# Designs tried in a protein design run: designed miniproteins, single chains, continued (2). Part 62

Each design is a single chain, and the fold is of that chain. pLDDT is the mean over its residues in the fold that is shown.

## One batch from the design tools (miniprotein)

Design m6140
Fold by ESMFold2-Fast:
Structure m6140 (fold): chain A 93 residues (1-93)
Amino acid sequence: SREEELEKAKKILEEELRSLAVGLLRRYLLDEKPVPQSILEEVAKELKELAEKHNLSLETVVEAFVEILREELHVPEEMLEELKKKLLEILKK
């Protein structure tokens, strides 16, 4: 059911998550530059709103977002793990 929830989230949120990835993060991630805190907070806010709108867990939406970054932008795993950690820390506030 966890894998099924993740796949469902990816399909439902694909366009919105791709828009966040390309629009806000691509320029930093492709150049291996640190993402500014203000951009991380903007991404976290949008992910929270998507989770609430679609009645999905924050963890599931963050995992779906990380998978879009992995699959479409080919971001290195080390950068994905750091990004995921930072987003979850912001979302817990």
Scores: mean pLDDT 82

Design m6141
Fold by ESMFold2-Fast:
Structure m6141 (fold): chain A 95 residues (1-95)
Amino acid sequence: GQKDLEELKKRWDTLSVEELKVELGRRERRLWDEFLQKRGSGDLDGAIRVLQELRDLYRHARDLMRSRGDDETADFLDQRIATLDRTIARLKEEK
């Protein structure tokens, strides 16, 4: 839920750039697996919520990367966020 995401974000605030990249990659893989499982089971609302959670984490990671001078990674995350926004919008139209 949103509260769990806020707790995770606070933990991420304490990580180095290198540690944050590892944690983001690990969380991304888990969330994509969860998305595929929910979509495969017909839980479209659950699938959308998983992508919204991933987008929220990408936004937080982007802001942290930019604040630490890793503009290249922040710009990459902006592109990923835009792709997720389009995917979420498309899935909502399928409901």
Scores: mean pLDDT 86

Design m6142
Fold by ESMFold2-Fast:
Structure m6142 (fold): chain A 70 residues (1-70)
Amino acid sequence: GVVVLEVEVKTANGKTVRARITLDAETGEILDIEVLEAEGYTEEEAKIAVRLAYETNDPNLTILGKEVLP
């Protein structure tokens, strides 16, 4: 199964990135990041920012929703 987190990240330059992070439910490994809003970042820059914030437990990352899928 997987866990899908909808997240919002406030970046160091004051921009907002919104994304869905798909995690392996057994390992917690990031399987995918879907960018929903990037506010002037490229998709790849937004994915890097979201991954870094999640992996470092950044206080600027807010979890907006959580869904557990089989």
Scores: mean pLDDT 85

Design m6143
Fold by ESMFold2-Fast:
Structure m6143 (fold): chain A 76 residues (1-76)
Amino acid sequence: MDVNPEKPTEEDRALAEKLLDELDLPKTEELLKYVEDLILFMKKVAKKNGLSDEDAVKLTKDILEVNKEALLKKYG
């Protein structure tokens, strides 16, 4: 289960920006990096559970939606 930590890709950045736009959250550097890290984490969880990267993105969006008010309070 040991894997090297991966850096967010340009694709992960684009996904983070898209998710923040869809959820009406501010595209600050801090929130973008948080979402990028969350996407990478969810992709690893999805892989270990036999789920696709698409499923990982949906899980990421769900987590952001559930935490939207807290994220706006901290970053907005």
Scores: mean pLDDT 77

Design m6144
Fold by ESMFold2-Fast:
Structure m6144 (fold): chain A 111 residues (1-111)
Amino acid sequence: MVPFELVDDRSLEELRNMTAEELKELLEELKEQVLAALDALAAASSPATQAVIAGQKARVDEILEEGIRRLEELAKAGASREELFRELLETQGAILGELADARAAYEADQA
């Protein structure tokens, strides 16, 4: 399975035309993919690296909860699709950053 296919398979134009509810669903799907990837990295890592990756999992949960909350607030305020899309990109970037950090920790564990 290709990770983040929801990000890879969607054009920026398609994402820009999504509703707040659709963007929330996209973030929830991204969460499932990222958490599965983090679990796979943890399962292949030492106990010390597993603890580090558990920290990344906690941060991904915090980032997603905050991102979804901000999307809901923006939608209630009547924000533009462009504003909603910007919030999605910021939340997605933060989540992918945590995954990148977990992958770096895994690579260091395997070396």
Scores: mean pLDDT 76

Design m6145
Fold by ESMFold2-Fast:
Order: structure tokens, then sequence, then C-alpha cells
Structure m6145 (fold): chain A 60 residues (1-60)
């Protein structure tokens, strides 16, 4: 398994697969809109955690 595949699986585990797919489909949004989407899907996450997830997704 590649490092990118491992990171994808870890994000799917943290967010849940459906939430992960929803965020991945909307990488066209602004950073703030992506943060808002992640926090809507997983309200327990902080802005910093949401931004970290976006940075990882953009690196895949």
Amino acid sequence: MSEKELLRRLLEHELGRENFEAVEARLDLSEQEQIDLIKELVPSLTDRQARGIIEVLRSL
C-alpha cells in the first residue's frame, strides 16, 4: 500500500467513507467553504483539524 493509499484509508476511518467522498467531490470549493462542509459533516472537529484534512486531500 502506498503512503497516499494509507492516508486515504485513515481519512475514511476518521470522517467515515460517505463524509470523505462528499468532501473529496467538493475540492472545487474555497478553503473556508471546505472547512465549513467538514464541520457540518463532523461537528466535533476544530477548524485546524478540518484544514489539516483539506491539506492532506489536496496532496493526494
Scores: mean pLDDT 74

Design m6146
Fold by ESMFold2-Fast:
Structure m6146 (fold): chain A 111 residues (1-111)
Amino acid sequence: MRPTAEQVERARELALEMTRRAVAAVGAARAAGASREEVLEAGKRAIAAAAREAVEAGEPMEVVSLAARMAGAGLTAAVDALETESREAALAAGVATVEALAERLAAGEEL
């Protein structure tokens, strides 16, 4: 289903929030000595928690689902960047991934 421009913008805002929470959770897990798989699971749990909070706050499921998909891509980009880069650079990579996906959706592309 093709999202509206308003749905894309709201999904972008939610995805950026989810990505920031996921990168914070990933950073905490890495500082605790977690494996790469445990680090990814910590990020996924943070996105899932933010998605539940958004649904409970009355956000449409279609918007939350789109935001979670974009945030998942941002999480992957951030975790990959963390292998060689700082936490700040990893957050920037995740944010850039979400912004690029939102721009593609705003241009009428599908994910």
Scores: mean pLDDT 84

Design m6147
Fold by ESMFold2-Fast:
Structure m6147 (fold): chain A 58 residues (1-58)
Amino acid sequence: GKEEVKQEFLEKARELDKEYREKIAKSTNPEDIRKIKQEYADKFWELSEEYIKKVEEL
């Protein structure tokens, strides 16, 4: 149901945030930091679109 879809989204969002923070903390140059930020933005966008689509299909 909707609650299950919401919990799945929140869990994936937390995992993505944790991965992002760990990668940023280990990065030493601006180019790598920029790529990590872009990857995070892209993955979060995809996750958000998946969540919206799943909620609309319920």
Scores: mean pLDDT 83

Design m6148
Fold by ESMFold2-Fast:
Structure m6148 (fold): chain A 70 residues (1-70)
Amino acid sequence: SPLEEARRLVEELKKATDYEAKVQILSRLVRIAREHPSPELFELLRKVIAELTDPNLQLMLEDALRQLEA
């Protein structure tokens, strides 16, 4: 399911140390949420934003979520 795929990507994101890998994982999360929008996916993305320490990645995901919720 899209939600199960997204949860797996969140676990990969937590283990990623490479900036490029983090960007790719976040892009995949946004793509899943765009193609299969659900309250559970949007809540998952909000939790990811809260846990991100990189301000550029936080802004990227926040901007994407704002566009998806529009």
Scores: mean pLDDT 85

Design m6149
Fold by ESMFold2-Fast:
Structure m6149 (fold): chain A 65 residues (1-65)
Amino acid sequence: AEAAREEIRKLLLEAGYSEEEAEELVERLMDPRTATQAGTALALRDIELARRVAELLRRHGLIRP
């Protein structure tokens, strides 16, 4: 799912995250153990960004529609 990682990283960079922050957050969002916690934290800061990330994960089959 490298394509999903790159698309999520790009969205985070466009939202003003640094490259290091975006890379760490992408790993947390892609890890089933931390995905819910990371997604919730993102939604509390930027709900539209979190919604767009969720749509990317859904399109790549990593979460259900």
Scores: mean pLDDT 77

Design m6150
Fold by ESMFold2-Fast:
Structure m6150 (fold): chain A 68 residues (1-68)
Amino acid sequence: MTVAELLPDVAALTRVRGIGRALARRLVRQFGSPAAAVVAVLREPEKVEGVGPERRRAIAEGLAELAA
């Protein structure tokens, strides 16, 4: 499945480990979609405010769990 199929909306994004409701909405506002927000956090973390190394690791683990 593509990232867009796993994360069709903001509510789906909140199920990813390390992403709460407030962060999910902020990321979608900045990047335009839940899928784009997740790609930005994992590939270009320097462009994402408020997401440190520990939160990025949690998000990567949560995505792997959703994709399994």
Scores: mean pLDDT 70

Design m6151
Fold by ESMFold2-Fast:
Structure m6151 (fold): chain A 88 residues (1-88)
Amino acid sequence: MESEKLIEEGKKLVEEGQRALEAIDAAGLGEELTPERQALLQEVYTTYSGELKERGVELTAENTWELMRKLAQEKVEEGKRLIKEGLE
């Protein structure tokens, strides 16, 4: 039962991180964002900016996308690790 919780938590982190990366990359390339992607970006910005501020990181227009992309990648990797741990 504990392994199932690790897999569930890991899957949520992977899904969250992958969706965030897709939205960030589309915005970074100057692609026209759908309303759904715009809403996701606002949610990601709110959540990640809060976490980065807690770490004492200053967000600027120039570094915000890079820092958020890195944080999203970290969430995907952590999620994959939890899934593997839950399977073994």
Scores: mean pLDDT 75

Design m6152
Fold by ESMFold2-Fast:
Structure m6152 (fold): chain A 90 residues (1-90)
Amino acid sequence: SELEKEVQKMIEEIKKNIDTLKKRADELVSRDEQKGNEVRKAVGIAVSKLREAEKALKEDPEKGYQKAQEAMSTVNEAKELADKAEAEIA
């Protein structure tokens, strides 16, 4: 279905953003362990939400869409946290 393909695109975007955030968190941990670990925790939540979205998509594309939006929201929260941490360390 068209919706299933759109959710698959969202999931791939979420995966790419999580990979980038993991690298940012690792770099942050080397500079400020506390701030880096805060970002790692936020990334962990995003990974959990991504898994929910992947599972939901296999059962119901509409539920998959809703869960993918939740995962995107957690990715955006992790990005904001990483941006703030990087600015405070600089």
Scores: mean pLDDT 90

Design m6153
Fold by ESMFold2-Fast:
Structure m6153 (fold): chain A 84 residues (1-84)
Amino acid sequence: MENVKKLNEEILKKLREREEELRELEEAALAGDKEAQKKLAEYAKELAKMYEEAAKRSPDEEAKELYLKLAKEAEELAKKLLAE
C-alpha cells in the first residue's frame, strides 16, 4: 500500500508542476509572446500525453474521466497556439 500511495503522490506532483508551468506560459502567450506560444504548445502536447497515461493507470473511473478531459483541453490549447 505504501508503494501505491507514493506512486500516486509522485504522479500527481508531476502533473501539478506541469499544469503550473502551462498556466505561466499561457499568461505570456496571451500577452503576445510568440516564443511562449510555441513553448506552451509543445508543453501542452507533452502534458496531454502525461494525462492520457495517468488515465490508463487509474482504476478510478471518475479520475480516468478527469484525466482524459484535461488531456483534451491540453490538445485544444496546443492547436490554438499552432493554428493546427
Scores: mean pLDDT 71

Design m6154
Fold by ESMFold2-Fast:
Structure m6154 (fold): chain A 57 residues (1-57)
Amino acid sequence: MEEKEQKVIDAAYELLEKGNPTIDEIAEKAGVTKDEIYSIFKSHRELILKAIEKKRE
């Protein structure tokens, strides 16, 4: 997995424990820009689903 993608997924998963995180909160925690997140994931919902599924695997 690309290092940047993994950081974003990890940040999203950790923030999900507090509720529904915004893209801004995920970007800040992962140390990336919102544009970089959207270049990897098609939507906020896709990112959240990927975070849940990847952590299960």
Scores: mean pLDDT 76

Design m6155
Fold by ESMFold2-Fast:
Structure m6155 (fold): chain A 79 residues (1-79)
Amino acid sequence: MKEEYAKSLRDAAEGLMELGEEYFKKGTPEDLRRAAGLFESAALAYDGAIEYATPEEQKEFQELRDKAVEFAEKARKAI
């Protein structure tokens, strides 16, 4: 059951990252604000996945979470 939560949160975060990248590509200030919000939501989903993850998975999810935070910052700077 706990592994299912980690997987569901990871899958949700990946979907949010993909959607965020699509808005980022559009490049308007409104789309960049949406992208930043989506990347921030992805980071929160990865934080949730870390809570239910094994120690090995936690390292991978931490890297993905940090990447989501970086993408959010890049989107906000591009506005």
Scores: mean pLDDT 84

Design m6156
Fold by ESMFold2-Fast:
Structure m6156 (fold): chain A 62 residues (1-62)
Amino acid sequence: EEEEKRRQAMLYATKIAHERGRTTITDEDAEEAAKRLGISVEFAKEAADELNRRLQQQAAEA
């Protein structure tokens, strides 16, 4: 369902970012994840933005 697709999109985008040596997810990573999962690019970008916010919060605490 939509929650599972969102989770998968976040996982794919994170994997792509890590493979490219980045700690944050770019729009390009989100677009690639959306295309692979057959979901909307906007939906994947929204999920990536939420994940990036969490990553930045963790970095601020470190």
Scores: mean pLDDT 73

Design m6157
Fold by ESMFold2-Fast:
Structure m6157 (fold): chain A 95 residues (1-95)
Amino acid sequence: MPTEELIEKMRRELKEYLATNATDEEIEEMTEAFLEYALSLVGTPLTPELRERIKALAKALEVPEELLVEALESEEGARRLAEAFREVMERWRAE
């Protein structure tokens, strides 16, 4: 997982991009790419170190921590996380 500094930088850059030029098609493409990445992480063991990174990532993405945990446990969880990420991107674009 990325460091907290990298997560915060990525969050700022994504918000700026979404506010200036993101189309509905680009949000869909980013959602699909995120889903593929989330699906690749299904079955990853939840260590104490990973739990702390999940807390930081949940805060940065403005999603419930439970969605990130469930995404590591099942394909259905990964799909729910991807949908929540789409909603976050749509909110950030509207800001």
Scores: mean pLDDT 76

Design m6158
Fold by ESMFold2-Fast:
Parts: C-alpha cells; sequence; structure tokens
Structure m6158 (fold): chain A 66 residues (1-66)
C-alpha cells in the first residue's frame, strides 16, 4: 500500500544516500522487472550510480516493504 511505499523510500534514502527521486526510481525499476532481479540491479546501478552492493541493499529494502 501507500504506507509501504513511503517506508521503502525513506529507508532507501537513509541506507544508500539516494535522493527521494532516485529512491522512487528504484521502486519503479523493481516493479517493472519483478521477474528479473538481475536486470533490476543492473538498471538501478546504471541510473542511480550505486555500487552492486548498494543496489542489492536497495532492492532488499523494496522487497521488505512492498
Amino acid sequence: GMAGIEKAIKAIMEETGLSREQAELVIEIYLEHKEDPRKAIELIMERTGLSEEQALLALRIVKKHL
């Protein structure tokens, strides 16, 4: 729900240092590539500049709250 999305955004921002706009992008990438987590990680790295480890952390946060 909406509450889960907001919690995910805040957690991504706090744990990775991404802006709100970048955290929202991470959630969008996850939802569009839910069946292909490897592709989601690659796109997160490419579009946000996160390392693979940080992109994996962001993806885990999204899964926990959504």
Scores: mean pLDDT 86

Design m6159
Fold by ESMFold2-Fast:
Structure m6159 (fold): chain A 85 residues (1-85)
Amino acid sequence: SKETLLRLIGLILRLIGILEDLRLIVKKNPENEKLKEILKEAEKLYQEAVEAFRTEENEEEALEVLEEKLEKLEELLKEAKEIAK
């Protein structure tokens, strides 16, 4: 449905927001290799989420994948913020 597609788009926008936050943390801490590794993993998870969104054969399955990727990105952002303190 259009409502489900809008929810999926909303999740993608939230993922983009987390990536932008991580990118800013890495930019502020350019010598920190652990933060660069976290950003690389986050970018991989984002690409997997975008692929699931594009290849959606089942909207419910795509929603579950995007929500799982969002949870993982939230944890990575939390770890990055702790390291950057």
Scores: mean pLDDT 87

Design m6160
Fold by ESMFold2-Fast:
Structure m6160 (fold): chain A 94 residues (1-94)
Amino acid sequence: MEIEELAKETAELVERSWGESKETAEKIGKVVKLLLTHGEENTTARKIAEELGISEGTARRLKRKAISALASVYVGRSLREIGDEIDEELEKKR
């Protein structure tokens, strides 16, 4: 399932590039799954806190980190795709 792959990639990004602990990265991955399954509007800090057994304050921080990290994954993928298209177009012209 693509959601599992995106959650895993996002967790790896925050652990390796952002210096987050393995435990925090795992929780961010779970938040990404919730965001992709229910959408941002339905993935409230309260729902995250309830699902993960954490405080709403921690859930709010994890949600913001998860959204930023997921956006970075999507932007990275989109930029690679756009970069490939630009490179191909430039090579076709010159």
Scores: mean pLDDT 75

Design m6161
Fold by ESMFold2-Fast:
Formats: sequence, structure tokens, C-alpha cells
Structure m6161 (fold): chain A 82 residues (1-82)
Amino acid sequence: EVVLSPEQEATLFAMLAATQELTRELVAKYKPTTLAEEREVARKALAHLRALADAVLPTFTPAEAAWLRGKLALLEAEVDAA
């Protein structure tokens, strides 16, 4: 497994926190009542997380970038499966 530096870990935690806050804002705005609506909110939040990740990927090593892309792909698959 890839071991991240404390600075990289802090950056990823900040991205996750921002995505969680955006998810709360989207839930308040769209008020999802069905699983399909909840999945749509999750897709919007994931798209923002991916955009934030794309901004930091050039600062990662190829191995670290591949690891992060892999984790994002798993999250995308989980949202699509729900």
C-alpha cells in the first residue's frame, strides 16, 4: 500500500471534509426523498471530489496518483451500485 506524507494526508482529509460539507448543502437544497435522488446527490458530491483530486494529482508521484485514482474509481462504482 501507498504511505502518504502527513501533508498529503491533511490535503486528502480537507478534500473529504469539503465534499462532506457540500453533500450536506446539496441535501438541504434538493431534499432527496428517494434512493435515486440520494444517488444523484452522491454523484454531484463525487464529481466535486474528483475535481479537487485532479488539482492535486500533478503533485503526487505516479504510484500515489494511481492509488488515489483507484480509490476514486471504487467510490464511483459504489455510488453506481447503490
Scores: mean pLDDT 77

Design m6162
Fold by ESMFold2-Fast:
Structure m6162 (fold): chain A 92 residues (1-92)
Amino acid sequence: SLAEKAAQYQQNAEQALEQLRALTEAAAARAPAVRDRVLALQKDIGGTVGGGRLAADALSPEEGAQVLAQMNDLLAQYLYNEKKAKELEEKL
């Protein structure tokens, strides 16, 4: 049903956001530059990405690039699933 599909997209969006928050938290704690990029992303998309003060070991430049790519992928998954959930809910 449309309601079941909307719920599935909503669940997928929530899972992507949770993974993005966890990855962002770990990454920002390891590199201040990554934290600054995360804060810029939050500002540009109106706080859609969660995030605050974080703490872990320092990232290499290669690790930072990989983490940023993963963050961008998870953000895209979140936005796609959120949009699909809203579109289906509007049809109800």
Scores: mean pLDDT 67

Design m6163
Fold by ESMFold2-Fast:
Structure m6163 (fold): chain A 72 residues (1-72)
Amino acid sequence: DFNEIMNKIAELIEQDRWDELRRLLEEVFGPETAERLMALIRRLKAEKDSEEKLRLAEEFTLELVEAYEEKL
């Protein structure tokens, strides 16, 4: 379920559980897509502007949806 994957990703990001997050993304999407998603998450976490943070969150969600559709 996409919502369950999204919720788990959000939880792991909030808790700084980076090794578990990488493993989850690699298991679901493969290592290449996992690396791209990890890069987006790092950018999102580093961003201090609320408007830009929202834009990055939207980009992350879109990339995640595309990756999920490609695997199905």
Scores: mean pLDDT 79

Design m6164
Fold by ESMFold2-Fast:
Structure m6164 (fold): chain A 80 residues (1-80)
Amino acid sequence: MEEEKKRKEAVERLAEEYKKYAKEIMDYLGLPKEYEEILEETIKKGKEPLIKNSTVEQIEEMIKQLPGLYAEDLAQIDAA
């Protein structure tokens, strides 16, 4: 029970961080607000498998990798 709660909390942190970076990219690209709804549905669908199949350590590792992935995405967009 405690481990499942910690995994749910870690997944919520991952989702929140991912949502922040995704919104910045969407705003930079000028995508309409309707894409925020698609993003939220995609995040919701991804949470259940992560809670069941991933450890807290694996989820924390994913969070740590987000800034690097975001920087790479921005560098590719900067070429357009």
Scores: mean pLDDT 73

Design m6165
Fold by ESMFold2-Fast:
Structure m6165 (fold): chain A 86 residues (1-86)
Amino acid sequence: MLSEEIKELIKKVVEAMRADERFDPAEVEELEKELEEGIKEGDLSRVAEVLERAGDLAVQREAPQDLIELITEALLAVLKQLLEQQ
């Protein structure tokens, strides 16, 4: 029910954060779990909220602009999918 493209973007976000030393593995695991639960339940508003929190962490940790852009792209894709709800 979630598009394959959005799932792929979320996977890329988690992978990029996990590869970056500025994020604790435990923090990334918690975000991944919340994202997976939201996706499984079809709760796109929760998925968007978790991605927004990930973006805030990235900004606070002075993450590369490419990572912040990737998180923003994933968030916008989720919000766009929410707008397709009638």
Scores: mean pLDDT 83

Design m6166
Fold by ESMFold2-Fast:
Structure m6166 (fold): chain A 61 residues (1-61)
Amino acid sequence: SLSPEEQELLKKKIEELKRLAKEKGVPQGVIDAYIDILKHYATVSLEEFLETFERIKKRIE
């Protein structure tokens, strides 16, 4: 349901979160859980995905 451009944006955001979480020493199991949550909200809407991404990012920072 997402456009190719929206799919690229999602991929970039997931990679950004992985990079940030690794830099902050977040355990791999927690990173995997965050990615699963993000993938779930990507199936709901781009807006819900982006809101969830920002919430997770603030928790890691």
Scores: mean pLDDT 84

Design m6167
Fold by ESMFold2-Fast:
Structure m6167 (fold): chain A 78 residues (1-78)
Amino acid sequence: MEEERRRAIDEAVDEMIELLKKYGTGEKVQEEIEELRRIRDALINGEELEYTSDAEKKQYEAMKRVLEAAAEEIMRRR
């Protein structure tokens, strides 16, 4: 994966984590942050995540799409 794309994905995840910490409440915030970090690492390293269920797979695929779109937007910024 190109270094610029890797950095953009990392920035997108960091922004999402910051928003979760700022506006999120309760125990689920920590779980969401951990999940975002796992998806980030898989995207950056170009690795496939193992899924235990179809629901989990769909959740990861949806988050990958969101992160890829956010990273693309960051890369287009001057």
Scores: mean pLDDT 71

Design m6168
Fold by ESMFold2-Fast:
Structure m6168 (fold): chain A 71 residues (1-71)
Amino acid sequence: AEEGIKKEFEEALKYLEENKDSVVIESEESAAAFEKMIENGAVEGTKEILKEIAKKNKAPEEEVEKAFKEM
C-alpha cells in the first residue's frame, strides 16, 4: 500500500519536474491530480515543492497550505 503510494508519487514528481515551467493548473483533471497528491499524505518535503510549482504557475499557495493543514 505505502509502496504503491510512493511509486505514484515518484511518477507524479518526475512528470512535474519534466514539465516544471509548463505545468498549469488549468484543467479539472490537473487540479484533481494535485489535490489527490496532497490528500494521499505527501511528505513534508513535497509541500515545499508543490508550493514552488504553484507559485511558478501562479496557482494559489493558500490552497496548497490549506490542504496540508486539513491533513
Scores: mean pLDDT 52

Design m6169
Fold by ESMFold2-Fast:
Structure m6169 (fold): chain A 85 residues (1-85)
Amino acid sequence: SKETVDKIAEFLNNLDKNDPRYSSVQRVIDIVKEVVEKGGKPEDALPDLQSYYAGYYNTTVQVIKDQFGFTVDDKTLLEALLKVK
């Protein structure tokens, strides 16, 4: 839902830069934003995120699971990542 997307985006935007997972989350955000800035769809980032960058992507999913108690789906995660400032 839009409310879930907004809550995840707010949480990720406020993630402590001293958290050891911060750099992994930022890497995933940068990859998704770069794909969109080049005219792609957010989901076009998924093949690379789930292969070459799987460690960063899985870490980002785990950070959300630790905070909210559920496994975020790809669509909801991609929408939230694009809303991070």
Scores: mean pLDDT 89

Design m6170
Fold by ESMFold2-Fast:
Structure m6170 (fold): chain A 63 residues (1-63)
Amino acid sequence: MEELQKELEDRVKKAEEQAKKAIETFRSMAERDPSLRPQAEKGIELAKENLEEVKRIAEERIS
């Protein structure tokens, strides 16, 4: 169980880094081309939602 918990924590950490990079990429896109702002905002929200879902799943698996 403890090994599974650590593996899930590592996956959450990687998901956090991936979400951060995705958010920065989308922000850069909107900065470069304001017409892409709605798509960038949607991408940022999806990245945040995906990260929160990964965290919830990890918490449930620890239980």
Scores: mean pLDDT 79

Design m6171
Fold by ESMFold2-Fast:
Structure m6171 (fold): chain A 80 residues (1-80)
Amino acid sequence: MILYITDASGKVYEFEVEESDRMSDLQKKLVEKLGLHPAAIPKDGGFVTDAEGNVLYLPKDDTLVTDLSGPGQKFTFKPL
């Protein structure tokens, strides 16, 4: 499925995710796509929120992406 993630600067990124992908895997894809240094993302993760500001992922709550989202969902990624 495809997800849209907005970074802290307001840029929107498109991600292809698989059913087996966890939120930590999505964060890795985000780091790779943005070209961020690994130290810019906390080792225990970050927040992913929906367009309404609801938190979908907390650090150390490494759930499956498909348990928290559907196709075309919009999220804001906020590193801690």
Scores: mean pLDDT 63

Design m6172
Fold by ESMFold2-Fast:
Structure m6172 (fold): chain A 81 residues (1-81)
Amino acid sequence: SVEEVTEELIKVAEEAIKESDDVSEVLSRFFEEFAKIVKKHKLSPEETVEALKKVAEYLEKESDKPQAKALARALRFYTEE
């Protein structure tokens, strides 16, 4: 479900952000795991966009770290139509 995928992606984002202060490393780790999760759960494009929007919203509210803000911005860009 979108909710389960959103929770998995939030955990991936939080772990990447905690383990590295390098924006490029955080983005790389997140998108590598994102690709695996989307493939396993067979999300539609619409469901994928909804999950990413929720992850971005969570990061924007819960973290002021530069790498977290960079990830949230990348996710917002990815969900733009």
Scores: mean pLDDT 83

Design m6173
Fold by ESMFold2-Fast:
Structure m6173 (fold): chain A 89 residues (1-89)
Amino acid sequence: NLKLAEEHIEKAREFLKKGDYQAAAYHLSRAAIAILSIGGEEAKELANRAMELVLQALGRLAKGDKESARKLLEEALRLLEEALEITKK
């Protein structure tokens, strides 16, 4: 569902601004799953890469490395925004 992916991307963006990286990771994961369900091959490749970055970010958070987690989640957000735009076409 395209709208579901958009809603999760918007929530992830807000949680990233607030420094809530656990919540941001959750919403990025949900957006990636939504895109994987509806996207073409290019969008699905971007969503899979974003999911890998989200998993890496969660590992960094578990070790207290919030700065690395932020950078990984910001890159995952960028990939999912790109995947969403491709899926809209």
Scores: mean pLDDT 88

Design m6174
Fold by ESMFold2-Fast:
Structure m6174 (fold): chain A 61 residues (1-61)
Amino acid sequence: MDDELERQLRASRQAGQTARDLLRQGSSPDDAIQTATQILVDAGFPEDWARDEGQRWVQRS
């Protein structure tokens, strides 16, 4: 059992859901990307990777 992996997967799901909710509420794509990036960074992902992933979440929404 890898608690770190579980934490990271949970953060990734949370980032995607939060980005989607922000876009639905009328927030800008930049705000959604920034919020998703922060969730991923707080979960221990590198900032450069988190920014790319946040961008992908917003583009898929």
Scores: mean pLDDT 77

Design m6175
Fold by ESMFold2-Fast:
Structure m6175 (fold): chain A 68 residues (1-68)
Amino acid sequence: SAPPPSDEEIQKTIEESNKKMREELEENLEKLPNPEKAKEFVEGLIEGFRLLLSGIKAAIERSKELLK
């Protein structure tokens, strides 16, 4: 039977999986007919998602303080 992984082991697995997915994404972008334009679009989306996640984290933190 498979042992239950620790939170640390889960996090490491996620990071390794994300690295592999990023590598595959880079390979796919290079195969597109206009890779530079596609890359700029994807970079814009990634930055947008980073800002969104930061906002969500800030909102959650603030909500925890308000719900005390």
Scores: mean pLDDT 70

